Designed miniproteins, single chains, continued (4). Designs and how they scored, part 21

Each design is a single chain, and the fold is of that chain. pLDDT is the mean over its residues in the fold that is shown.

## One batch from the design tools (miniprotein)

Design m12701
Fold by ESMFold2-Fast:
Structure m12701 (fold): chain A 75 residues (1-75)
Amino acid sequence: MEKIEEYLAFLEELARSHGEELSEAQRESIRAALATPEGQRVADVFREVAERAKKAKSDEEILAIVEEAAERVRA
């Protein structure tokens, strides 16, 4: 479950950076979703998007990364 905890921690940090906080119920729902095979596929794609977005220079580059990720999730 290391991937699930890492993604949950990332989402908690992201929420805090925007002045928001995940409720305990939301944290449990996220863990449950990420525990499914479909949720893990989405989490893997999300991690790649987040890493590439950190290195992106523009919003256009970020959008291209997101669109590519959406195509991979569809497959």
Scores: mean pLDDT 67

Design m12702
Fold by ESMFold2-Fast:
Structure m12702 (fold): chain A 69 residues (1-69)
Amino acid sequence: MELDKLSEEAKKIYEELKGVVSERDALRFAKAYDEALRLLKENTSPLERKQAEAVLEGIKKAVEEIKKR
């Protein structure tokens, strides 16, 4: 996935992180967040949606921790 194809929420993750972590790491966090959002929207299995929710919360917490640097 290219940066331009990420959701608005995933792009916010990238912009917030690219100043404090490597561009590659910021992009990986953004892609993981976007993928989790897609799983929720695509009405995947209950297990996959639960995992996607956990990933979203984990990424949000990691971003907050990184931003406190």
Scores: mean pLDDT 75

Design m12703
Fold by ESMFold2-Fast:
Structure m12703 (fold): chain A 64 residues (1-64)
Amino acid sequence: MKKKMEKAIELLIKLLEKIGAPQSYIDKVRKVGESALSDDTITPEQMVYIGHSITNLDEIEKAL
C-alpha cells in the first residue's frame, strides 16, 4: 500500500507542477503526503478506495 500511495502523491505533485500551481501549495501537499505515508492505521475499506483513486490517476497521467 505505501508504494501505491507514494505513486499517487508523486502523480498529484506532477499534475500540480504542470498546471502551474504555487510552489507553496506544492510544498504543503508534499509535506502532507509524507505524513500520510507514516500512518499505518488505514482501514481495509479506505485501502480499496485509495486503490481506485490511484488507478484513475494513472489513466489521467497517460492521457496527458
Scores: mean pLDDT 63

Design m12704
Fold by ESMFold2-Fast:
Structure m12704 (fold): chain A 87 residues (1-87)
Amino acid sequence: SHIEEAIKLLREAADAVVEGKFDEAIEKLKKAAELSDEEDKRLIEQIIKTIEEAKKLRDTDPEESERLVGVSLVAISVLITVYEKKV
């Protein structure tokens, strides 16, 4: 099912974020967005932008980068919970 595949991709994206693999996380989120309705796709696109900003700040502002990583992980967790209620 598209929902089950989206949940799997969201979980894999969260794991990649925790591991500092930001490009892998963005790729997984883009795939999840393709399987999502327009509202959830918009939320995923906002998470992608947050991770892209965290990546940019990694070397210049590591404290803000870490904060944005935390924000993205919370947002992914909330989306997984929402998607699990649809299954």
Scores: mean pLDDT 88

Design m12705
Fold by ESMFold2-Fast:
Structure m12705 (fold): chain A 77 residues (1-77)
Amino acid sequence: MLDLEELTAKTAEVLAEVRARYSKEELRELLAYAKANADPSMPKTAALGLKGLELLLETDDIEEAARELAEFAAELL
């Protein structure tokens, strides 16, 4: 069984690293690039990456973004 709390904690660590390295403008550029260069052979990985970038642009609450991304990942996997 997927432990959503553990998954959320790990996801928050990853999102915090991304937020520390990229500004919101850089994240918008990354999202545009990812949408244009999505690999159709890896649809689940592409969907997860796009969702993560969208959440980082929509909210400054990393915990909220991490929870939504973890729930999305649990449904996708």
Scores: mean pLDDT 75

Design m12706
Fold by ESMFold2-Fast:
Structure m12706 (fold): chain A 100 residues (1-100)
Amino acid sequence: SVEDLLNELISRISEIVKGLELSDEEEALLARTYVEVSEAVDIAIAQNYSQEGIDYLIEVLEEQRRRLLAAAERSEDPEQRELLLKVAEELERTIRELRE
């Protein structure tokens, strides 16, 4: 179900960041991703997972993925790059599953 998919996304992102000492920049980027995705999820739920709600959620996930990839490309810290790329990969996986 879409609910199971979204719960799995949040769980996987939480696992990626668990036990890591995040920089202020990493924390701000990830917090923004969580807020934007959470709001889009709430809209999808409120619309009973309508096609329009799912399409909007996909747009938000794609925008956040692009933002994380751009931040990773600009980062000179290999550990920060790996973290941001892993989170972006989880967003890409969720986008692919939502399109099925």
Scores: mean pLDDT 82

Design m12707
Fold by ESMFold2-Fast:
Structure m12707 (fold): chain A 84 residues (1-84)
Amino acid sequence: SLQQQLQQLQQQFNQLFAQYNANKNDLATLEKIREQLDQLIDQVQQLLAESTDLELQIELGSLHTSMSAMKVSIDKEIEKMKKE
């Protein structure tokens, strides 16, 4: 179900966020996390396009916002590390 897919995406995002917090100084790890985060964002956007349930759309939208914020943070850290 779409609700189960949302729950799985939330769990995957939480795991990825924990990995990011544990590995902030490793460029190679951050780049891999960034690629995985892009895949999760694509999956959330696909579910948003397919969903007609308002409550599910709100939860997916919140998750998308959180993922996008994390992406901005990772991109800034990667840019800093590549300049040095």
Scores: mean pLDDT 86

Design m12708
Fold by ESMFold2-Fast:
Structure m12708 (fold): chain A 120 residues (1-120)
Amino acid sequence: SMEEKAIEEAKELALEFLDKVINGYETLLEITKDPEAKKIAEEIIKLAEEAKKKIEEAKTVEEVLEIFKEFAKKIEELEKKLLAAIKDPELKELAEEIFKNLKKEGEETLKKIEKIKKEI
C-alpha cells in the first residue's frame, strides 16, 4: 500500500542517517586518546543504536519522526560536551566538521520524512 511504502521510505532515510552518525563517531573513537571524549562518543553511538532499534520497530511515519526528533535533541547536548572536552586542535576541528555535516544531513533527512508524512 501507499502507507506501507511511506513507512518503509521514512525508516530507510532515518536508518541511513543513524548509520552515518555511528560511522562518524566510531571514526572519532579510533583517533582520539582522550578518555572523556571517548566516553561521550560511545554514548552518542549507543543512543544512535537504540534509535535504530526503535525506528525498525516503528509502525507509522509519525513514530519515525518522533524517534528521530528525540534522538536529535539528546545528541545535540552530548555533541556540545564532546567539543568542549577535546583539547587537541586537530581532533577538535575534525569533531566540529563531523558535527556540522551530521547536523546538515539530519536536518535534510528530517525534512524528507516530514514531506513523506504530509503526502499520506
Scores: mean pLDDT 88

Design m12709
Fold by ESMFold2-Fast:
Structure m12709 (fold): chain A 56 residues (1-56)
Amino acid sequence: MVETSIEAKSRDELLEALKNREKHSLFQLANFYGQLIAEGDTSVIPELAEVAAKLR
């Protein structure tokens, strides 16, 4: 994969895999969602909030 557009698709696949995991994956999901929001993808804000709630 040599293009950034392909990277975005791989990111979605990773997020799907991670959200089906337990505690360790929740921390990783929070990091990935935070990165997406930093890049301007606000569509994941509700999912980040859900993951953060589960981590407390």
Scores: mean pLDDT 63

Design m12710
Fold by ESMFold2-Fast:
Structure m12710 (fold): chain A 81 residues (1-81)
Amino acid sequence: MVTLLGKAVVPESVTSKDVQDLAKSSPGTTDALAVPLDKTTILVSIDAKDEKSAEEARKAFIKKVEELGGKAWIGTPGEFE
């Protein structure tokens, strides 16, 4: 299993549950968790079966967040400084 960690900055109308549901619905995702840090910033964790599935989940999630008018930064623990 590969775990991706990061954050999403979204409009206030978008909830942490909405972000979590987007992450869970992303191709290659086995599980996901989203926790609100503030009104617009949400911390995200995405679990995937392998590195290929993790990359697909990361790209799909980022695109979905951008479609909501937000922006996301998701990577492996070694990539996220």
Scores: mean pLDDT 80

Design m12711
Fold by ESMFold2-Fast:
Formats: C-alpha cells, sequence, structure tokens
Structure m12711 (fold): chain A 92 residues (1-92)
C-alpha cells in the first residue's frame, strides 16, 4: 500500500507534510508506494500519539510488533523518539 497517501487519507498529515515525508523516506531507502503493513503501522505510529495497542488493533498487529517496527524506523531516520518525529514534521 502507499504509506504516505494512507496518512493523508487518515488526516494525520497534509499534502505539504506528505511531500516532506516522502522526500525524507526516499533518502533513507523507504519505498512508501510498496510499504508492508508493519511499515505503514510504524509510520502511522511515528506521526500520531496513539498507543501501540490502538495502532496494533487498527493494523491487525501485536503492540510488540508495532513497537519493533517503530524502533527500526527511528534508527533509519536518526531520531530518538516518536515525539521528536512529530516535531520534525510539524505535527506537535
Amino acid sequence: MNAVLYLVDEGIINLSQALLLSTTLKSIGFDDSNATKEEVAALYALLSDESYEEIGKKFGLSPETVKKAVDELLKKLGISSREEARIAFGLK
């Protein structure tokens, strides 16, 4: 699925934020147009303040799987927390 388009459709980000995010993701080798369910859940988790349990329910994943995917994405982005990610993309 297209991860960035999904986030726009869910109202998490606007089109300007989507352009910035797509450019950043491409620079770290993340293909948002062919993202797995785990990758989409991780990206959603980075940009929202929902719990891993709520995100897991939304994507049909365990909270532990969501947390692991988030930790991996944070390492690729060179950032330390979900809060830092939201600030970097102008969300919180």
Scores: mean pLDDT 75

Design m12712
Fold by ESMFold2-Fast:
Structure m12712 (fold): chain A 130 residues (1-130)
Amino acid sequence: LIVSSTELGKRLAVALKERGYDVALASDVPPPEGIEEFATSDVAAYKRFDAVIVVVAPDAEPNPLSREAQVAADARRAGTPVILVRAEDNDSVPASAFDAIIEYREPLSDPAVFEEVVRRVEAEIERLKK
């Protein structure tokens, strides 16, 4: 499951689906074709996922009560590991709420930067999936 309001979240969902993962996306816009839409209020449904990936916008402001922090808490309550994907200078969510943190350098339009993020997410999913 990917939780994001950003274009990066959509791109990551497509990339992981192409790598053979079953992907659902929680976003403020409709998911890409073939990707399941997920309601973050359905706390019990988090148990069906091997990992929850929270993608934070590069310009997100610090807020401990943010949707991202709430999703991390709900997923952890369900026993589902949570991975944070953020820009290297973004501190908008508490790092302690996540099982893994992946930081990226702008611009995400660089294919090498995006491919590194995808590979690191995949590695953390496999490490946490036990």
Scores: mean pLDDT 69

Design m12713
Fold by ESMFold2-Fast:
Structure m12713 (fold): chain A 77 residues (1-77)
Amino acid sequence: AMEYAIRAGTNAGIALIRAAVSELQYGPDSEEAKKAKEQADKAIEYADLAYKAAKEGNEELAKKYAELAAKESGTEP
């Protein structure tokens, strides 16, 4: 349970770094930077949901939200 919450948090951190890199590469007002920031915000939201599920002992739900956070973080298919 908690291991999925930690993984989701790590993926949210990666998404934030990718958003920052997009701002540096394309500019803060670019469409690419805005999309990367939106994906990072969603990854953070899923990480929070994974943590809450893990804290309540719901391992399956924590895993599901961790997988959603990974997809939003842009861990390639």
Scores: mean pLDDT 77

Design m12714
Fold by ESMFold2-Fast:
Structure m12714 (fold): chain A 82 residues (1-82)
Amino acid sequence: SAEEALKKAEEYFKEGDYHTAILAYKKAMELGGELDKEKLKRLAEEALKKGDYESAAEAYELLAELEPEDKSYAKKAEELKK
């Protein structure tokens, strides 16, 4: 379920596995789940702090999908993708 995917994403995020957390968030979204923008933003910031630029970029891409009117997310994702 979307709820199980969200819970799993939060567990991976807490363990510092940002990439797998993002995959779980994407799965939750596919299942019709509501993603918490604040948590995704926090994940992107934590990934950046740990030098995981690819995961940070993916998190910002998800934020851009959820908030397409805020162009800063898409721009930040593009800058982080090398």
Scores: mean pLDDT 82

Design m12715
Fold by ESMFold2-Fast:
Structure m12715 (fold): chain A 93 residues (1-93)
Amino acid sequence: SAEEDEKKKKELIELAETDKEKFKEMLAELARELGLARTEEEQELLAEAALAAYEAARLAQEAEAAGRVTEEYREAVARAERLALEYERLVAA
């Protein structure tokens, strides 16, 4: 249900902040089930890319609330983009 999906999403967000290792484990399991990442290396990089994307999104909200773009936000976006490209290259190889 939509409510169950929202609960899972909230749990993943909380784990991204409180327990990065458990967050990576949960994403690795989900990736295996969905066939999104075939190797442990792909699963690890996908998890790192997802954490970076979350951090960029969080900092984007903080920047909007502050009414300005921050250096931390720009760095987080650059990191997320780099990791996403690395994942795409690994999967394409």
Scores: mean pLDDT 76

Design m12716
Fold by ESMFold2-Fast:
Parts: structure tokens; C-alpha cells; sequence
Structure m12716 (fold): chain A 84 residues (1-84)
């Protein structure tokens, strides 16, 4: 239901904000490497895919979950890069 989805979205947002802060700190410490960027994208995609799977209750296929998680990850990374 909508209220439950809003609360879960806030928890996910807080968790992802921490990952973003950690990622920016790593970039500042180690520099930007394409492999590091790809590893972080994979980590965020996996977290989002698991979250979507749990919240959908099996209503979505694995391919749908993967595509949604990838699209959200790509949007988040575009936002992160725009803030740098």
C-alpha cells in the first residue's frame, strides 16, 4: 500500500545516500577508475534488485527486476556525476 511504499522508499533512500557518500569519499581518496565505477554500479544494482524482489512478492520476473534495478542505478549515477 502507498504509505508502506513511502516508508520503504525513505529507508532505501537513506541507505543509498550513505553508499553515495562512501563512493564520493572513495573517488576523492583513490581517484576515478572505470573498474571501481563498474563495481559500485554492480553493488547498487544488486541491492536494488533484491529490494524490488522482496517488495514485489514474486510478482515480477527476474528480467523485469534486473531491468528496473539497472535503470534506477543508471539514473542515480547520472545524478551523482552531475553533483561532482
Amino acid sequence: MDKSHQRHAQQLKDYLNKLVDDFIADINRFGIHPQVLQQFKQTVTSILAEYIRQKSGGSLSDDDIKNIARDITDKMFNDILAKM
Scores: mean pLDDT 70

Design m12717
Fold by ESMFold2-Fast:
Structure m12717 (fold): chain A 82 residues (1-82)
Amino acid sequence: GLEELILDLESVIEMVKAGKLETAVKGLEALIERVGLLPLPEDVRRRLIELLTEAKRAAEAGDGETAIEYAERAKELVEEAL
Protein backbone atom coordinates (compact mmCIF):
# COMPACT_ATOMS: atom_id res chain seq x y z
CA GLY A 1 0.00 0.00 0.00
CA LEU A 2 0.98 3.67 0.29
CA GLU A 3 2.54 3.07 3.74
CA GLU A 4 4.90 0.52 2.15
CA LEU A 5 5.87 3.11 -0.51
CA ILE A 6 6.88 5.54 2.27
CA LEU A 7 9.11 2.90 3.91
CA ASP A 8 10.67 1.93 0.56
CA LEU A 9 11.31 5.61 -0.29
CA GLU A 10 13.00 6.09 3.11
CA SER A 11 15.14 3.01 2.34
CA VAL A 12 16.12 4.44 -1.09
CA ILE A 13 17.07 7.80 0.52
CA GLU A 14 19.32 5.95 3.03
CA MET A 15 20.92 3.93 0.18
CA VAL A 16 21.76 7.18 -1.64
CA LYS A 17 23.20 8.70 1.58
CA ALA A 18 25.34 5.55 1.97
CA GLY A 19 26.67 5.90 -1.61
CA LYS A 20 24.82 2.75 -2.79
CA LEU A 21 23.63 4.44 -5.97
CA GLU A 22 23.24 1.27 -8.10
CA THR A 23 21.05 -0.30 -5.37
CA ALA A 24 19.05 2.95 -5.09
CA VAL A 25 18.46 2.95 -8.89
CA LYS A 26 17.10 -0.64 -8.71
CA GLY A 27 14.87 0.35 -5.78
CA LEU A 28 13.52 3.35 -7.70
CA GLU A 29 12.83 1.17 -10.79
CA ALA A 30 10.81 -1.24 -8.60
CA LEU A 31 8.89 1.70 -7.05
CA ILE A 32 8.05 3.18 -10.49
CA GLU A 33 6.61 -0.21 -11.56
CA ARG A 34 4.58 -0.54 -8.33
CA VAL A 35 3.18 3.03 -8.55
CA GLY A 36 1.98 2.27 -12.11
CA LEU A 37 -0.10 -0.63 -10.72
CA LEU A 38 -1.61 1.16 -7.67
CA PRO A 39 -5.24 2.42 -7.72
CA LEU A 40 -4.22 6.10 -7.43
CA PRO A 41 -5.82 9.19 -9.00
CA GLU A 42 -4.22 9.64 -12.46
CA ASP A 43 -2.66 13.04 -11.61
CA VAL A 44 -1.07 11.66 -8.40
CA ARG A 45 0.24 8.56 -10.24
CA ARG A 46 1.76 10.66 -13.05
CA ARG A 47 3.42 13.07 -10.60
CA LEU A 48 4.85 10.18 -8.52
CA ILE A 49 6.27 8.47 -11.63
CA GLU A 50 7.77 11.82 -12.75
CA LEU A 51 9.44 12.45 -9.35
CA LEU A 52 10.73 8.85 -9.07
CA THR A 53 12.05 8.96 -12.66
CA GLU A 54 13.94 12.22 -11.93
CA ALA A 55 15.35 10.68 -8.71
CA LYS A 56 16.50 7.63 -10.71
CA ARG A 57 18.14 9.81 -13.41
CA ALA A 58 19.98 11.82 -10.74
CA ALA A 59 21.20 8.63 -9.02
CA GLU A 60 22.36 7.19 -12.38
CA ALA A 61 24.30 10.44 -12.97
CA GLY A 62 25.95 10.18 -9.51
CA ASP A 63 24.02 13.24 -8.24
CA GLY A 64 22.99 11.98 -4.80
CA GLU A 65 21.76 15.37 -3.53
CA THR A 66 19.29 15.76 -6.42
CA ALA A 67 18.23 12.08 -6.11
CA ILE A 68 17.42 12.61 -2.39
CA GLU A 69 15.51 15.84 -3.15
CA TYR A 70 13.22 14.14 -5.70
CA ALA A 71 12.76 11.02 -3.51
CA GLU A 72 11.78 13.24 -0.54
CA ARG A 73 9.27 15.12 -2.74
CA ALA A 74 7.81 11.76 -3.85
CA LYS A 75 7.53 10.70 -0.17
CA GLU A 76 5.69 13.95 0.69
CA LEU A 77 3.25 13.40 -2.19
CA VAL A 78 2.55 9.82 -0.98
CA GLU A 79 1.96 11.12 2.58
CA GLU A 80 -0.54 13.71 1.21
CA ALA A 81 -2.36 10.90 -0.69
CA LEU A 82 -2.93 8.91 2.55
Scores: mean pLDDT 86

Design m12718
Fold by ESMFold2-Fast:
Structure m12718 (fold): chain A 104 residues (1-104)
Amino acid sequence: MPATAEAVVEAEMPESYSKEEIEEIAKRAGRAAERAAREQARRLGATIHRLVVTVEVEGHKVTVSVAVEAETAEAARAMARAAAEAAKEEIEKAGGKVTEVRVA
């Protein structure tokens, strides 16, 4: 049965960064998350029924939220986890501090 998994990555960007720089980094993290989820689907041979990546910037706080619907709960969770890891790596590469990663 199709199942949904969600992941959330929360991070704080340096106070020296401008709002525009933070928004650019957030967009890159969102794109990295989407690519990682699709790559994981390909490796598993799994069908993505739905993939939604939402990026929110609030001051110096960045939130990347991923919702995946796939053929199985295991596949959906694996894709959500891959997406969260990719978002985390992109944010950390840009000098951000990842404060929370949640996968459900």
Scores: mean pLDDT 88

Design m12719
Fold by ESMFold2-Fast:
Order: sequence, then structure tokens, then C-alpha cells
Structure m12719 (fold): chain A 63 residues (1-63)
Amino acid sequence: MIPQDFLEAAQKLIETGGQKAVTLANIAREAGVSPASLSRTLQRLNLTKDQLILEAYYELLKR
């Protein structure tokens, strides 16, 4: 399960800067964590950065 904080961070970046703004570093900064911490959390959840971004898009489409 993806932490809601990371989904919300990715969603905000999509809404404000579009797809090019949605990087691991920007998601980490928006969520208030280091890029290394975000990367480690995604690894523990067996998720890729691209899967996090895709899930954020799906959640925005359903709202």
C-alpha cells in the first residue's frame, strides 16, 4: 500500500507542474522527506517511482 502522503505529494506536482515536475526528488521534497527515504520506502513496498506516479494519476481521475 502506498502511503497517502506520497500520493498527495505526487498529485500536487501533477496539478501544479504537469508530468515533467513529477520526479522522485520533487515528490520527496513535497512530502517532507529525503529522496533516499522515499526510495527506501518504495523498495520496502516493492513499488517503483513510475508505479507511484501512475497510482497518483488514477486517484486524481477517480476524484
Scores: mean pLDDT 78

Design m12720
Fold by ESMFold2-Fast:
Structure m12720 (fold): chain A 94 residues (1-94)
Amino acid sequence: SKEDYLKEIENRIESLKASIEALKAEVPKSEEEQKLLDEMIEINEKTLKELEKIRKQVEASTDEKEIEKLYKEAQKILNESMEKQNELVKKMKE
């Protein structure tokens, strides 16, 4: 249902906010770690803004097909965000 999709998106938004707060609270051990944290914060903040936009679009829509498409777009954005963060972590370890 629309309410279930909204609840899932809202839960992911709150999780992203918590992740951003946690990253900002990290004490970097090096200049390289600071750069990694800054880039991860930027990725998460961009993802948060995109998810908030989709949440508003879902809330405004009465079309079930549009709502399903928007939810899938939200999932894709979250997956791409995770992939970018994983690549940053991998690059810093290599």
Scores: mean pLDDT 86

Design m12721
Fold by ESMFold2-Fast:
Structure m12721 (fold): chain A 101 residues (1-101)
Amino acid sequence: LPPLPPAAEAFRAAGDALADHVKRMLENGESKEFVAKTVRTALNHLAERYRQAGRTEAADIVREAGDKAAEVVLNAQSPDEAAEGIRKVFDEAAERLAALE
């Protein structure tokens, strides 16, 4: 594959960090509903920043990633499964972001 654009690479790194954070929250006994809301809220804020910068397609990709990651958290059977699912969602979104650049 050609080198990823910095934005897509940064999004993958953010996905890894979020996956680790979500795993810790779930291991610490936070509810799936609270964790899913936290994920969706963070990605909605990021999507709004892209929209304010005139990056409407990137904003839509980020918002969709937030919705999918929240759904992964709600359906996960373990903290590890939630973390793995989040990484996959962010990898797929990063590929879509790379295609825009």
Scores: mean pLDDT 82

Design m12722
Fold by ESMFold2-Fast:
Structure m12722 (fold): chain A 66 residues (1-66)
Amino acid sequence: GREKALKAAEAAKRAAEEGAGGAAVSTASQDVYRFTGGNELGKQGIAAGKAGDAEKGAELAVQAAE
């Protein structure tokens, strides 16, 4: 669970850093949400990514995986 969540969070951070866009960050945040058992930070990361805020989405995904 946790190892997969951390790997997904790193993917979200990399997508934001490389300018892959909010959709890529939202997808990675969905994996974090799934692997953490559905925490609120993961849900907020998905929402931020869908809204196009890749930086905020990635930050929330990393926090959710911790």
Scores: mean pLDDT 76

Design m12723
Fold by ESMFold2-Fast:
Structure m12723 (fold): chain A 70 residues (1-70)
Amino acid sequence: SEDEKRLEELRARMKELIEKLRKVDPRLAELLEAGMKYLEELYKNGELSIEQVEKQVNETIEFLEKLLEE
């Protein structure tokens, strides 16, 4: 489905960022990995829409990109 493809794309983007972060802050990387898994569980349980997951992931990506620039 389109939603599953979107979720896979979000997962891939987060995984790439988490791997980069793991080299500089492994504790924060572990927390973000756990957070991503939790968001996926909420989506699978019907508690979050794919749009809500996408919003949370995009906000996290923006925060991390800014953090890594500073």
Scores: mean pLDDT 83

Design m12724
Fold by ESMFold2-Fast:
Formats: sequence, C-alpha cells, structure tokens
Structure m12724 (fold): chain A 99 residues (1-99)
Amino acid sequence: NDPKALYNLGIVYQNLGQYDQAIEAYQKVIEKSDDPEIKAKAHYNLGKVYEKLGQKDLALKEYQKAADIYQELGIYSDDYIEASTKLGLNDIKKAVEKI
C-alpha cells in the first residue's frame, strides 16, 4: 500500500489501456496518500483516463482537483498547465455553444 507504487501501477494499467484498473489504482492513491503532490498527479492522470473513455464531465472534475492542489502547493508544472488548458478550452467551447 505504498502510494507511489500504486501510482506507478496506475500508469502501467493506463499505458496498457486497462482503464478500469488504472482508475482503481489512482483512486487508492488519492484515498491513502498524505502527499498532496502525488494526489494531484493521480487526479491529473485520472482526468486523462476519463477523457480517453469519453467521460468528459468526470475528466474535467479530476483536472480541476489536480489544478487546485498544484496551485495550493505553488507547483506550476506541465501537468498543471495542461489541466488548466483543458479547463479553459472547455469554458471557451461552452461559451461559443451558448452564442
């Protein structure tokens, strides 16, 4: 039950296209880790998995959680930028669709 080992297992499942197993592994990281940075990484990758499954609303919720944690930690990494970009692109699309 090492959260880093669970996170790495999630990445392996994600790369193999075993998305249900990846989701379970990342959820366990989020539940069991006291490290907010690894929790942010798990939320970000969970968002990517939900996006691959076409579950857009779930993906956006996970990207938002990742971005919020990274912002609180002051970590403006590539993952933060990508998550924030996905949130911003969704906001632009919704604004255009309402016109």
Scores: mean pLDDT 82

Design m12725
Fold by ESMFold2-Fast:
Structure m12725 (fold): chain A 89 residues (1-89)
Amino acid sequence: EPPLSAEERELEARLRELGLRYQEEPSREILIEGAGLAGELMARRLGFPDVAWMGEAARRMAEAALNNTPENRAEGRAISEEVRARLAA
C-alpha cells in the first residue's frame, strides 16, 4: 500500500477528530461535514479528478438522508447515480 499523501493524512486526521466529537456531542452538522471529508478522501484514494465535487456530493447525500422527504430521496438517488457513473468512467 503506497504511503498516504499529506492531504490524505490531513483528511484522515480531521475525520478521526469529527468521529470523536460526534461521540461527545452528536450533531447533524458533524455528520454532514464528516460525509464530505470521507468523500474527498475516497476521491483522492481512487484518483478521482474532481475531489471537491465528490466531497460536495457526499455532503448533499448526507443532508438528504438526515431529512427524509420524497424530494430528498429523489435527490439522494440522483447524486448516487452520478457518483456511480463517474466512478465507472
Scores: mean pLDDT 78

Design m12726
Fold by ESMFold2-Fast:
Structure m12726 (fold): chain A 69 residues (1-69)
Amino acid sequence: SELEKVKEAIEKAVEEFKEILKSEYKKYAEEAFERFVKEGEKIAEAFPELKEFIEEKIKEMKELLEKEK
């Protein structure tokens, strides 16, 4: 289903973000986080069933980003 594909894309984006945080591209992590939040808001509006999932992922990413500061 489209919902499952969207969920997989979100999970992939989170993994890519974690990879950025551990790489030489760490300086772009904050920009990547901001982009994820904006896209996540749009996805949650289109797929309300994913709202809680997206909010959990945003919180996880924010905590990881804050630990790197």
Scores: mean pLDDT 81

Design m12727
Fold by ESMFold2-Fast:
Structure m12727 (fold): chain A 63 residues (1-63)
Amino acid sequence: MLSKEELKELLEENLKRAEELNDEVTAKGLQSALDTLDELNEVQLMVASHEALETQKELEKKE
């Protein structure tokens, strides 16, 4: 599980990649996740961490 700081960095990196790929839907989702990050409880943080790592893998596959 990522800390809030690590998740924030990963979400910011994923957002940059989504913007470079012109993936507006993914970029909007990542921005929403960043906006709510400080409000996440421990269970939501675990889910968000897993989703962010999966999103990173998918964005890397898109080159």
Scores: mean pLDDT 77

Design m12728
Fold by ESMFold2-Fast:
Structure m12728 (fold): chain A 98 residues (1-98)
Amino acid sequence: MALSPEMQEAAARLRALAEEVEATGDPELLRELLLLHAEWTGRQVLEAAGRDVEAEVERWMKERGVERAAAYLMAAAEVMGLDPEEALEEYRRALEEA
């Protein structure tokens, strides 16, 4: 599908950040990359499903007390028929892996 201008900018930032992670091996940059990737992919899934992205993300943040990136991931998992709690655990595990 065609990306929105906002998602095109996010994709460019993700690419630049991935190149920096490859060059430096900086774990802080890797964490930023994973967080932005979660938001980007979550938004793409929610938009494709015809959901109100902002309303879904705010609902998950409020009901589960999670950060925005995690809310995007959990909302996307629910839309895909996956377990949102398992998706959150996998995301957190990825952030902790060296």
Scores: mean pLDDT 73

Design m12729
Fold by ESMFold2-Fast:
Structure m12729 (fold): chain A 59 residues (1-59)
Amino acid sequence: MEEEKKKKEREELRKRIEAVIDQVPANHAHSGARSVPDDAARKAAIETELKAWEEEEKK
C-alpha cells in the first residue's frame, strides 16, 4: 500500500522536476553543451532531486 503511494508521488515529483528543468533554461542542470551527454546530465539532476525527496520523505 505505502509503496504504491510512494511510487506515485515519486513519479509525479519526477514530472514536476522535468517540467521545471525544461521550463527554466537558466537552470544549471542542462545549460551546458548540446551533446548526447547533456541528456545524461539532466537525468542525473532529476535523480539527485528524487533521492533528496526520498530521504526527506523517510523522516
Scores: mean pLDDT 62

Design m12730
Fold by ESMFold2-Fast:
Structure m12730 (fold): chain A 108 residues (1-108)
Amino acid sequence: MPKVELEFEDEVKKGSVLPVTGTVLSGGKAGDTLEVTVAFIPKDGGIPRLLGASGTIGADGTAVLPVDVSGLEEGEYEASGLGAAIVGPDGKTSIAEIVGKPKTVKVY
């Protein structure tokens, strides 16, 4: 199974885009599309949000995944990858394993 690591910035301004870096550890190629679903779980016990993003895998094995956080309220969230897929140029999709731990992201 392909493996992907997600790296989140520590904070993002409300109404903007959070850049998430996806690093393909195995099973992807430059030019393929990385698609991810990220959970944002409010630390105050509010309603979790599931946000999708996609990006093209570069020659270095990384993709920049612009996560639109404009729908999130200000506060601290536990951000974690829930699902990832690598899509080849022929549209063939491989489900990827997300490795790594949840990270706290502050929306301010």
Scores: mean pLDDT 86

Design m12731
Fold by ESMFold2-Fast:
Structure m12731 (fold): chain A 102 residues (1-102)
Amino acid sequence: MSEEELIREAARALAEGRYEEALALGEEGAAAGNPYGLAVLIAALVALGRFEEARKLAEEAGVNPLVMVLLALLAVQAAEAGRLEEAEEDLRKGGELIRRAR
């Protein structure tokens, strides 16, 4: 799956309340070493209210956990409001922060 396909599928899953599907997409991408997959995983954890797990993953990735959780929260809120383009942009920003930290 391309990074753009992953981000689009994740944003749609979040918008539709399919948080467990977004979590699975993120877990698969993160396991493959994809920084955008890890960003999706963090966003899905935030959507599920699992903030401590999201924070820990961001910290382990070498990214400021507060900034990462805030971006994830903005992505989830945008997706839930039907603003898919904004959600995709926020997920992409998260993935870029993780990629640059590595």
Scores: mean pLDDT 87

Design m12732
Fold by ESMFold2-Fast:
Structure m12732 (fold): chain A 87 residues (1-87)
Amino acid sequence: MVDPSTLTIDQLIELLKKTVEESTDPSLIMRALQQVIVKALQQPEDERKKALQELLKLLDDAIKRETDPQFKKQLLTAKKIVEQLLK
């Protein structure tokens, strides 16, 4: 398990992008997404909002590219969670 304290929010988002590209396993994608969300929630408000907005952009792009219905459902669920955290 990667220690979240050794990675910046930007690095975790880049790792998530790579995981989405390289893996077809929803559980691995969800794990990487959870790491980004947890790290973002531990940051000050401005950094948290910035990270969550970047995550929304990533999820929106992934949803547009994804043709697998199961992956789309997972990504839509993740987007809903991130949107709730931004409110």
Scores: mean pLDDT 75

Design m12733
Fold by ESMFold2-Fast:
Structure m12733 (fold): chain A 113 residues (1-113)
Amino acid sequence: MGIEIIVAKLSAKYGLTPEAQDKIKFAVENGIPIVVIVDGEEAKKAGIEDVLDMSTLLGRTVAMLIGEGVPIILYGDYVKPPHPNVYVAHNEKELKEIIEEIRKNKAVPNRSP
C-alpha cells in the first residue's frame, strides 16, 4: 500500500476530533502505522500543563490511546514519561526523526533501529 504512516493530531480543547478518530480507526483496522501528536504549547494555552492529567478531556484521551497501544508524541518542553509508547520531541527536527523511527519500526518490525 502507498500509505506508510498516518499522523493524527489531538486538539487541546476538544481532545480527539472526529477527523483524528477516523484516522486512528482506519489505521488500526487496516494495520497501517499510526502516531498521535500532542502540541504542548497549544495545551498550555488551554490551561493544561500536564497532558497526562486524567481530570482533563485531553489527559483521558491520551490515557485511552496509550491503553490501545497507539504511539504518542508529546511535542514541547516535556520530561519523557516511563512508558514505551510515549515519545518527546522538543523541536520540529526531533518530531520528524521520531515519526520516521516509528514508520521504520512498523515497516520492518524485525529490525533494530
Scores: mean pLDDT 74

